Designed miniproteins, single chains. Designs and how they scored, part 56

Each design is a single chain, and the fold is of that chain. pLDDT is the mean over its residues in the fold that is shown.

## One batch from the design tools (miniprotein)

Design m1922
Fold by ESMFold2-Fast:
Structure m1922 (fold): chain A 91 residues (1-91)
Amino acid sequence: MTDEDAARAAAEARETGDPRKSLLPLRIAAETLGARSVHFMLDGEPIGELPEELKEAAKEAGVTELALLTRDEEHLKAYIEKLRKLAEEKK
């Protein structure tokens, strides 16, 4: 999923009035496709299990909504570093 696809999914979730219901089909699809991890955050709070490092990086970057599919830990770490870089540019 690209950053643009993630933003679009978040916008669609807001339109339905229940973001959790809109994100649940994406999680099921990701699991069916063999994705290892799916991470969701809304209004600064995790939906389900979220790695502490990802939650902290998102909070520091001012990100309150997140939908991320990862296949491995390396992909997750790359995204965390991207969020940390965004936080540095914001200062």
Scores: mean pLDDT 62

Design m1923
Fold by ESMFold2-Fast:
Structure m1923 (fold): chain A 86 residues (1-86)
Amino acid sequence: MKEELLEKAKEYEEKAKEYLEKAREISERANEETERLRREGEETGSMELIRKGIEVGAEGGMEVMYYSSLAIQYRSEAKKLRKEAE
């Protein structure tokens, strides 16, 4: 039974790692897209592109928070499972 808890803890630790990797990728992508749209908007005077840049940044930020929250939850659960296995 203790071995099962440790295996679950490892699974949750790997899931936490995967979600953190997703959050990093989304953050990089959103930042690059936001800066590109903002630069093009300023260069062309397009308010629509500036607004789109803000929208992309906000959406990316929400996704980062979502996946980061999942990673924190999985880490917390893994820590509990390891404590139970003691």
Scores: mean pLDDT 85

Design m1924
Fold by ESMFold2-Fast:
Structure m1924 (fold): chain A 56 residues (1-56)
Amino acid sequence: AEVVVGVITVTDPETGEEHSESVVGSREEVDRAAEEARRRYGGPVRLTLRPQELPA
C-alpha cells in the first residue's frame, strides 16, 4: 500500500482562521480525514497530497 502525507487545511467561515492537520497513511485514510474535517468545521477544505519521499 502506498503511504502519502496529506495536509488538510480548513478555513473557519465565522473567524477566517485556518486549521491545518497532517495525516500520514493510505490515500483512502487521508481522503476520509479530509471529509471529517469538512464536516467538523463546515468550511472549505484544501487537501494537499505529498509523496513521503520529500525530506522535511
Scores: mean pLDDT 72

Design m1925
Fold by ESMFold2-Fast:
Structure m1925 (fold): chain A 79 residues (1-79)
Amino acid sequence: GAVEKEIEKEIEKIRKAKTPEEVLEHFKRALDILVEAGVISVEEAIGLILRLIGLELDGASVEELKEEAVKEIEEILKR
């Protein structure tokens, strides 16, 4: 469907990201799409964003942030 296509575009942008800021930008966009589609709550989206920020602050690499961001999105889509 249209939602899955828009999410896949954001996943591709996460995979191509070069900085933590780019990973976070596209992760937030994907979560916003999922909130608008009624798949997750605003509260869940905030929690997921804060978790990814926490990993960055704890020294996670850009590659580790990409893997976690994509994993979280894919887990939601499997619900």
Scores: mean pLDDT 88

Design m1926
Fold by ESMFold2-Fast:
Structure m1926 (fold): chain A 76 residues (1-76)
Amino acid sequence: DKLKEAVKKALVEAGVSEEKAEEIAEKVAEAFEKAEPENKIPVAEEKLIELLVNEAGLSKEKAEEIADKALKLYAE
């Protein structure tokens, strides 16, 4: 669950509650798992931005910054 942990860490550091970060991370990880290998990273990024805007109430700009940080943590 490397992606789930990376997303949770990035969200909590950005000020999202631990409970909300866990819910979002789980949904992102589910979308990533179901995506085709070539599309896993783009799908995870798009889903994370969507959930941050719609579920966490963040601006698109802030959501994009957080998504970039989460995916960099996952890639390391």
Scores: mean pLDDT 82

Design m1927
Fold by ESMFold2-Fast:
Structure m1927 (fold): chain A 86 residues (1-86)
Amino acid sequence: SIPTFEEIKERMIELVRDFGLRNNVDQKTLDKLLAKIEAAETIEELKEVYKEIVDYVNSLDVDPRAFTAFNIELTGLLFEAELYER
């Protein structure tokens, strides 16, 4: 079944929050990124937030395997969001 846009946003928020906490991301930056996901009303806005998240995480000295797994999960959610848009 195709998830709703709200379900995709909730999953994205959970994934980003969990990753941020596990990798000791600055709480203020994490809160800002989560707020941007919550404010997204379209798949295009969600994709822009995704780009900002990936750019930010890529600037951090995190385990490449952890980043790869995180990026796969995020891109999967965005693919589901596009299925919702159709």
Scores: mean pLDDT 83

Design m1928
Fold by ESMFold2-Fast:
Structure m1928 (fold): chain A 78 residues (1-78)
Amino acid sequence: MEHTAEGERLFAEGRYDDAIAAYRKALEEDPLNVEAHQGLIRTLNAAGRGLEAGQFKASVLSQFSEDEQLKLLEALNA
């Protein structure tokens, strides 16, 4: 489903908590979804929740293998 697109729409409307929920749903369906990772971090920072954004970035290192992190990096550069 269009959870990443829903998150982008909600973010544009300033509905940050709803956008965070939509991006988290996208990551439940596809944990390597680059757009959902970027959207979640961007929304947390825009909501003034920079500590949570930093903690999410740290948790990605523990949740993903080196190969998974490389796939995310390659997708960002493609």
Scores: mean pLDDT 73

Design m1929
Fold by ESMFold2-Fast:
Structure m1929 (fold): chain A 72 residues (1-72)
Amino acid sequence: MTPEQRAALLRLVREAMERIQEVLDSTTDPEQARAELDRILDEFRKRAEELGIDVSTVVAALRGQVDAAIAA
């Protein structure tokens, strides 16, 4: 992974985390939260793929955090 790809990935992760936190702060319905968070993660994956970056590990980590937050 190039330094440019790493910088872009960190920016995308930050953007995804901000959007995830916004959803968790604004919704009380677990089903609605899960659907919206899945959309955010799908968009994140697509943007990373456009940059030629494999985000499998990052997506797994974010999904784990999302599932834990919804279960709380």
Scores: mean pLDDT 76

Design m1930
Fold by ESMFold2-Fast:
Structure m1930 (fold): chain A 60 residues (1-60)
Amino acid sequence: GAKEALASARTAIDTMAEAMVERAARLAGFESGEAAREAVLKGDTEAARQLVEGGGRAGG
């Protein structure tokens, strides 16, 4: 769900290097990892969901 996606995205961003976050953000359709991080930190569940789905589809 949205809450779970937000938690997963925050954990991933907190754990991953900036380059990895940027790649995941691009796969999710964001302009940059910074934009994706900002959206997730603001609590945008849509952004978090897209980031998790994008990364999940590419990584497994």
Scores: mean pLDDT 68

Design m1931
Fold by ESMFold2-Fast:
Structure m1931 (fold): chain A 54 residues (1-54)
Amino acid sequence: SMKEAEEEGRKLAEEYRKKNPDAEAVTYTVTEDKVIVRVDFADFTLASLKPAKS
């Protein structure tokens, strides 16, 4: 089940990456028998967190 969840997570992340080309990062995490896909949209959130240097 863990190996199947890992493979499913990989496929799901790929799909989300394709669907969200403007996303800064798409990652997946397998916890026990479930998959969590995280999509980071950079512009507003990243700009707020990024130290303004240049």
Scores: mean pLDDT 61

Design m1932
Fold by ESMFold2-Fast:
Structure m1932 (fold): chain A 64 residues (1-64)
Amino acid sequence: ASPETVGNGIKTLIDSGMSPEVAGAIAALASGGDQAAGAKAGRDLANGKMTPKEAGERIVAAAK
């Protein structure tokens, strides 16, 4: 998936009431990446430390 799609998916899950860490971890696992990196990206997105696109880019970059 594109970084933008991944990041927007995480935001949608958070907006629906899912924990940011769980939303990020799920997105990372779905992308074949590191769950811990995904959880951190979700938390940083929820705290305004990064945009949805940046969160998606981090998750995609962590996937091999």
Scores: mean pLDDT 78

Design m1933
Fold by ESMFold2-Fast:
Structure m1933 (fold): chain A 77 residues (1-77)
Amino acid sequence: SEIDETVAKLLADLRALEAEAKKTNTKQDYIMLGASAGVYLIHLTVLTKVYGETPLLTEAKDYLVAVDKEAQAKFDA
């Protein structure tokens, strides 16, 4: 569906940011990754309210929570 294509693009953009943070392995890039994950989570929450819950939206939100946890762990290490 149209919404699934939009969500897939958002996930691809977030995965690119995650890959860059892992490549540079700096606390600054992990802080930026965590902040970006927060903004994307708000966007996905709005999409869920407008279009309803879909399996891909649920999966995307779960991935964002995992990315935020990883970023926090790298900052605290």
Scores: mean pLDDT 78

Design m1934
Fold by ESMFold2-Fast:
Structure m1934 (fold): chain A 82 residues (1-82)
Amino acid sequence: MEKLERLREAAERLNDPDPDVRWEAVQEMGRIVLDLVREKNPELLKEAAKILREAAERSTDPTVARYAKNLADYLEKEAEKL
């Protein structure tokens, strides 16, 4: 799934030394998450949530980690509704 690969690529940039790159990665993840939710595929949403949770746990930036965790929580909740 191309969107899921884009999400993994954005997640890798969360530990970029440039804070602007980290912030753009957060924004890109948010956009991808909205696109994924529209597909109404619970397995896809669960896999995306796993990627975001792992990214949050590996993030050295607490603000970026919090955003990734919030997106993961959101996707898990949306998957449970389907």
Scores: mean pLDDT 81

Design m1935
Fold by ESMFold2-Fast:
Structure m1935 (fold): chain A 62 residues (1-62)
Amino acid sequence: KIEEIAKIAKELILKDPEKRTEITLAGIGLVSIIEGKMSREEAIKLFGEEKTMKELEKKIEE
């Protein structure tokens, strides 16, 4: 699952390089949630990328 997050994030960055920072922060947040290091609310508060995290989750599940 973490491997899939990295792969999708890389593909999104290649398509939209100007969103590199947002995608990277969303990916780190999502990985932190999956590894049990923080809650979803904490990740959103710390990284601020709720919408991009949801987009990454959707693409991984497709």
Scores: mean pLDDT 77

Design m1936
Fold by ESMFold2-Fast:
Structure m1936 (fold): chain A 65 residues (1-65)
Amino acid sequence: AAESALAAAKAAEAGDATAAAVGAWDGRQNGSDPELARKAVEAARAGDAAAASEYARQAFISGGG
């Protein structure tokens, strides 16, 4: 959980929306918000890098990390 959250946060800071979204999705089993993680993946697939990064960030924050 902590490792995937840190990796996703670093990816979001670097502008890698796909890596951030995948990290949030993988982290859902370890406490990231599954709905926000799903939205991050959907945004990344739609090509909306800004929305994907923001949803990934929110998934880890609202998961209590």
Scores: mean pLDDT 65

Design m1937
Fold by ESMFold2-Fast:
Structure m1937 (fold): chain A 83 residues (1-83)
Amino acid sequence: SKEDVIAEFVEKVKQISEKYNIPEDATNAILGYVHELVRLNITNKDYARKEIKRLSERYNIPEEATNELIDLVVELIDKLKEV
């Protein structure tokens, strides 16, 4: 279901945040942005990549963590098309 796909995504974001010691405000900003992506039915992967990079730069998220977050958001967009 759509709810299961979103729940899986949130859990994976939390795992990345724990792995890289990302602050709660940064994690909440990423989750808030993705909530808006889903609400607006934005499926443009290039737009999503650009916005995640922008948020990661603002919160000083490490490049490795940023790349993992981008991969997760792209995966989410693909999975949401199938449900």
Scores: mean pLDDT 85

Design m1938
Fold by ESMFold2-Fast:
Structure m1938 (fold): chain A 79 residues (1-79)
Amino acid sequence: MEEKGRELVEKAAEAFKNDDYKTAAIYGAEAIKLMGRKEFLKRLRELLGDEAPVFYAMAVAALKGQIDTAVKIAKNVKK
């Protein structure tokens, strides 16, 4: 289960870097379900550095079923 959580975080981060915010948000939400919020944020900081808080906000919105809100969070921060 830990390996699947890590794989989902890596896929989510890669989708985010490729501006695929919907896929990034969905994979982020699934990763949180598998590994918990604390471990997800720790791994996310390792992969995205200073962008980790924005992505975490997106993943939390997606976890609540608010996919459209998650996409808007990404678009408002990335210029």
Scores: mean pLDDT 78

Design m1939
Fold by ESMFold2-Fast:
Structure m1939 (fold): chain A 58 residues (1-58)
Amino acid sequence: MKLEEIVKEIADELGLTDEQREKAIASLKRAVETNPALVSTEEQLRELARRIAKLLKN
């Protein structure tokens, strides 16, 4: 799934742990399923993924 690949790249970029990466994937999947409009573009998906990852870091 492209979403998982995007989160993996962002997690590596931001230095997230494997557990934080899995939580980010789960959170992003739930957000997208609830609001399909969030995936209108890959750019929007990446932006949302970065926000979620940032909240889970530290």
Scores: mean pLDDT 76

Design m1940
Fold by ESMFold2-Fast:
Structure m1940 (fold): chain A 89 residues (1-89)
Amino acid sequence: SFAQTVRDLADKLAEAIEAGDEFEADIYRSLFLAGVAVAITEAENAGDLETAARLRAAADRFQAAADAGDAEAVRAAGREAADLIEAYE
């Protein structure tokens, strides 16, 4: 599912951060953010502005966690975004 893909991407970013692999981290970060952006657009098109706002907040927390190198916070934000997306599947 798309929610599972988003969760997997966040977990892969967290693993890349823990391994110090900046190349993999950049790839998984970009893919996760692109996926969440699609989900935000789908929520907005459905008129669900509350879920769109929550997805933006989760993406912001994910970016802050990634910038801080906080693998645990990356996984937490990824799970939050995936749970929101799963509600639309």
Scores: mean pLDDT 88

Design m1941
Fold by ESMFold2-Fast:
Structure m1941 (fold): chain A 64 residues (1-64)
Amino acid sequence: SAGAEAAAKAAAEAGASERAAEGVKQVLDNGHSRGGAAAGYFAAREAGASEEAAKKVMDAGLQG
């Protein structure tokens, strides 16, 4: 979804690796829900993103 792509882009901009950003997109595309956006937050944090960057990923997922 557009939200999943936006979340992946936000994760990459926050310093997450390309693989981690793809993981965020996959989680959101499969979750297709608010739970997917929350999962994107946790995936970004596991990838080493800051809390602010992870929240940006979650917000992008919710906007999709």
Scores: mean pLDDT 69

Design m1942
Fold by ESMFold2-Fast:
Structure m1942 (fold): chain A 108 residues (1-108)
Amino acid sequence: MRRLVGEGVGRISPEVEGEIVGGEELPSGTVRVRLRLRSLTGSEKALEEAAERIEAALREAGVPASTTLVPYPDGSGLIAVYAGRADLEKMIAALREVLPGVRLRVEE
């Protein structure tokens, strides 16, 4: 995999929309996937709860991933998910469960 592409917007929670900004394999062999989250109410707590749902889905899929969340003053945030290349298929499955309606494609 060289790139992960996502199309569309999914609802992570009643207050938070998410979209895949992109995904790439880093030189270390770690896969990074970036999501843009948008709180419909401007709530930073809603973004934190959405990040926890993403982490829970990854954990349930058996993906030993790390996540980072950067909230912005406009009620949006960026979340980055890091996982090993061997876990890519499980990570994609977990992201599909969290973002129903988003199409995920792997480009080589």
Scores: mean pLDDT 78

Design m1943
Fold by ESMFold2-Fast:
Structure m1943 (fold): chain A 89 residues (1-89)
Amino acid sequence: SKAELEEALKQAKKEAEQLLEEAEEAYRRGDFEEAERIIEDLRRSIPLLRGQAEKLEEAGYTELSKETREFVRELEKRIEELQERLEAS
């Protein structure tokens, strides 16, 4: 159902945000290896989220698809910003 898809997206976003916070904390502790590991896990989720957005669009849930694509773009931006900080350290 639409409600189930919306809940699944909210959960996926929450999990991604928690992983980003964990990577930021690892970076602050100087645990660069752990930060890079979490970033790689996040990067692996991106193609799956993009695939989900495509399926949502095909099913007629255009708004959820757009929201998912916007979330992915913001996630990629935040990952790149953290990666640049890691490479500068």
Scores: mean pLDDT 83

Design m1944
Fold by ESMFold2-Fast:
Structure m1944 (fold): chain A 60 residues (1-60)
Amino acid sequence: SAEIEEIQRMLKELGYYDGPIDGVYDGALRAAVIRFQADNGLAVDGVADEETREALKKLT
């Protein structure tokens, strides 16, 4: 999906994700989300919720 591709691009820009921009939410993308959440003081649940997406947008 376009939303997942945007998340992949933002995480790649920040150095958390090195995989393809394919719109698939796999284990590698989930691991990148978890690491980003832990580093930024967010709830570490591996879900790219609104709070996680807002934090990504502020840092990209």
Scores: mean pLDDT 81

Design m1945
Fold by ESMFold2-Fast:
Structure m1945 (fold): chain A 92 residues (1-92)
Amino acid sequence: DKLTEELLEEVRARLEHIEELMKDFGLSLREIGEKILESLGLDVSILDGLSDLEIKETIVDLILEELKKRRPDISDETLEEVRKKVLEELRK
């Protein structure tokens, strides 16, 4: 599915950008996650006790929510397929 592949590329690009920001500013994955949550007005305590993998999963969910808001033409089924594929890549 072309739309699913385009969304996968977008999510991958955003995750790569986050990784570059971590390297450039010396920030941990947790610190990046906290900054994203703060920018969205969300409670940073949701990251308490999470592993790096679980923090990445949280960041992916936030990216997908933003993409849906910018592209309301995206179906929930397409978003779930993208989410599933990204999480499989993170766990590999």
Scores: mean pLDDT 80

Design m1946
Fold by ESMFold2-Fast:
Structure m1946 (fold): chain A 76 residues (1-76)
Amino acid sequence: HMKIKTIVLSKEETEYIENGEKYPEKGREILEKIREELEGYTLIGIYYEDGKLVIKASSTDEPLRELEALAEALEA
């Protein structure tokens, strides 16, 4: 049993994360929103698609499987 959650940031939100020094409040707000959405999930991949940050996470109770999922996501 595993659920994949995908979060796609807008180009504007991605810019706030990338330029956190220039947008500390907005960057923090977006990071807290992501943390809240990923509650109970484990990060499996982060990549860029069309200038947008894409975050994938999985619901799993097995740490070793989480490490394998991370390795596969980074290779894909």
Scores: mean pLDDT 72

Design m1947
Fold by ESMFold2-Fast:
Structure m1947 (fold): chain A 88 residues (1-88)
Amino acid sequence: LLERFREAVERLREAVKKKDLEKAAEALAEAERLLQELSERVAEFSPEEQEELKELLGELQEAIKELYESLSEEEFEELVKKVEELVS
């Protein structure tokens, strides 16, 4: 589960670099689904796994910040719409 979340964050970072809104939306939707599952199971994690999750959450927040800074307001709205369609 943590490995899949790390991979989703990595895909998001790659999509941001390539300015691929479709791939960024897919990676964000996947990360959101995995984060929901992780939140239900965090009590079962070792202290080391909890620290890894905190680091990955920090990386996700940085990737989202970079994405927001790289996009225009219109592009950001399009991204949000694509993510909503994927999680619906």
Scores: mean pLDDT 76

Design m1948
Fold by ESMFold2-Fast:
Structure m1948 (fold): chain A 77 residues (1-77)
Amino acid sequence: SQLKEQAQQAVEAVRDELQKVKTAEELRRILVEKLKVPQKDADEFVKAYEEGKLASSLNIEDPYHREVLVQAEKVLL
């Protein structure tokens, strides 16, 4: 889908930064400032990631933001 392709392109642009992330705060900053994910959704994603839970389990309201988080998780794994 076009939404999935847009999310993949956005995440690919910050792939190197995501792979170099060492702290939860660095991850939140990339998600909010570069990927334009709302702070609440970024916080839920970071908590899930630290707890070993999948992004697909999160109740993200915006389908584009949800797909961005799913694509970011694939880069972090």
Scores: mean pLDDT 84

Design m1949
Fold by ESMFold2-Fast:
Structure m1949 (fold): chain A 57 residues (1-57)
Amino acid sequence: SAAEIQKARAQAQEYMKLAVEYLEATKENPDVNRQKALEYAQKANALESEAADLAGA
């Protein structure tokens, strides 16, 4: 449904924002913050893929 697609994309955008924030914070704790940035970027990509699949169904 359109509501599910919108929700998934909104959540993906929030996860991508967190990924960018953690990436910028790598100057403080590079190992931990870089790992967190990658985790949130992967979560954002997964939700974007889910939204694309829902739109195609």
Scores: mean pLDDT 79

Design m1950
Fold by ESMFold2-Fast:
Structure m1950 (fold): chain A 70 residues (1-70)
Amino acid sequence: EKKKKEEIEREIKRNQRLRDMAEEMRRRGMPRSAIRREILRERARIEGIPESAVRRRLRRLEEEERRVMS
């Protein structure tokens, strides 16, 4: 229970850093597609796994959130 909460908190902090990075790239005039690619790449680097594995993990978390909320 506590371990899972700490993992979720770390994920939230990573997501916030990624949002800040996306905003900075947007201010520099990068297209949305390029920003999306860089954010996904950075997330994969942070987690030390390939982008495909990151997408699978995000899908699982989204499903868990959906179950809790409705």
Scores: mean pLDDT 68

Design m1951
Fold by ESMFold2-Fast:
Structure m1951 (fold): chain A 81 residues (1-81)
Amino acid sequence: APSQEEIDAEVEVALVEIYLAVGKKHTPAKEAFQRALDAINAGNPEEAAEATRKGLELDGYSPERIERLVERVKRAAEAVK
């Protein structure tokens, strides 16, 4: 099974991929993912979780998948500091 570091890296790559996919057009999801990336880099798990949740909801992800990815993003942001 992958390590927690590998899982966190996978989540970060997924957020970057989503951000780049929407980055070809202006959408509310693009702004939410930018906020999520900024919050992860700042080590702010609460803001990272909230912004990720908003972006994934706008992109039509299922509630179960949203909660799974949000938890991983929150842990990644907590690990920064």
Scores: mean pLDDT 70

Design m1952
Fold by ESMFold2-Fast:
Structure m1952 (fold): chain A 87 residues (1-87)
Amino acid sequence: SSAVEEVQDIFVEALVRVQDGADVDAVKAEALERLKELISKSSKKENEEMLEVFEKGFEDVRPLLSPEVQAAFEELLEEFKKWVEEN
């Protein structure tokens, strides 16, 4: 779905920006805002599919990330999961 493609783009863009030396907290805040907007215009089923894609993407790259970046993405995933459960 287009929503799944958008969540993949948000995830990849956040990862690339952090690797390019962007501020991790700023990237996390921007990603959270984009995810909130996407959830607000998506169905419950799309939200669940987006969460699964994000979780899988994070699991796949987790061993390649620094502990600081891992923690930031874990917090991002926890917030995303909470919003999906609420919507």
Scores: mean pLDDT 82

Design m1953
Fold by ESMFold2-Fast:
Structure m1953 (fold): chain A 79 residues (1-79)
Amino acid sequence: DEVLRRTIDALIEEARRLIEKAKEAKAAGDEAAFQRYAAQARGTIHTLRLVAETASPELRARAEAAAAELEAELAAIEA
């Protein structure tokens, strides 16, 4: 399903954008903004995993791999 694939790609892009905003906030010492963007990124990754559950096994595997990578990037910023 091309629509589902595009939805997954859009969620991945949004999560990356939020992670970059979290990095910017952390670098600026804005703890409140950092926490907000980090929480939003987690929410987007959660939505990505939920959408992936309705996908084909191949598309689900791709979305799960992307979600795991994004979670690792977010965890690295929080360390």
Scores: mean pLDDT 87

Design m1954
Fold by ESMFold2-Fast:
Structure m1954 (fold): chain A 88 residues (1-88)
Amino acid sequence: MDSVLHSVSLSVLGVAYEIAGDYDAARALYLQALQGYSDYESTQPNNQETSALYAEAARALAEGDWDKSKALLKKGMDLANKIKEEEE
């Protein structure tokens, strides 16, 4: 639902700060987005895998592993989009 769109908006803003070289602001925005994705997926039946992927992405980012965080986020988003498409 629209709460996921809020997390997407935070991710886009995070990319803008990253491009500008403000990695601290970018990291804070990405962490908020990842927590929102994980929290949303944890409320959905059979979405433990997507929730776990977003939680791992948030943890990797908190530890400073940007590449791992981005890879896990992409996997979680791809899976979440597939689940949403099947409901339509």
Scores: mean pLDDT 70

Design m1955
Fold by ESMFold2-Fast:
Structure m1955 (fold): chain A 90 residues (1-90)
Amino acid sequence: MEEELRELLERFEETVRRASEIVNRATASGEVQALSEEERRELEEAVRRLREAARFFEEQGLREEAARARRVAEQLETLLRLSDEVAAAA
């Protein structure tokens, strides 16, 4: 259990790290930029993984980790929506 939990936490941190790189690029100019197809796919996968991790953390009693996973997923979903609106307006 302890080893499995560490592996899950490491995968969670990796997902957050990868997503943050895309977010930083997309928001570097102070306005939301359109995402590439690859960046969009990667963020959609990250949202899916983060929501699954949040459920798992909650089941294990890891409330802070669950809350962080949900918060990051919500932020990524917002960026995806804003990027879609920018692309549609162009």
Scores: mean pLDDT 76

Design m1956
Fold by ESMFold2-Fast:
Structure m1956 (fold): chain A 110 residues (1-110)
Amino acid sequence: MESDIVNLIRENGPLTASEIAKALGVSQSTVSKHLGRLIKAGVVRKIGSGSSTKYDLGESPEEQFERYQEELEREISKEPPDSPGLSDGVLESSMNLLSSSSLISGLKSQ
């Protein structure tokens, strides 16, 4: 049951205890007890207050986003587009193109 609550929140984002109870077909009181345990364990976090209280996974969306960005930066760092050495081949190709265009044959402006 607790794993079912975690899966629902993971798939649907922050949910109220009432929505979780409806999805699992159990009483809101039962869900609240399990949520209390999950909060104490740090697996789930309470968001908001009063009648609009929602529950989300213990990892904040900001932390998840930062982890994602760090991983993306690590991948980009391993494959930099401006790697030294690659510019040598590219530069040689560009110079060959300029030589083929032969601006020297056209002493005329325009």
Scores: mean pLDDT 63

Design m1957
Fold by ESMFold2-Fast:
Structure m1957 (fold): chain A 70 residues (1-70)
Amino acid sequence: SAIEKAREEAEQRIREAQEEMYKRTKELMDLAKAGTPEESQRYRFEAAKAAVEAAEEIMRLKKELAEIEA
């Protein structure tokens, strides 16, 4: 059904967003550990910003999924 397909696509997008968030934040934190104090501060800030933006997008996708299932 269209609803079943939309649900599966939303679940897939949530998984992909979570995996990309983890990968991106890990890369930025690894750069922070290897860099100068100034670089470390910038990379940690970017990692935190990326995590917040990803969390907001995931929350939006989860809300859309809940509305499809209602």
Scores: mean pLDDT 83

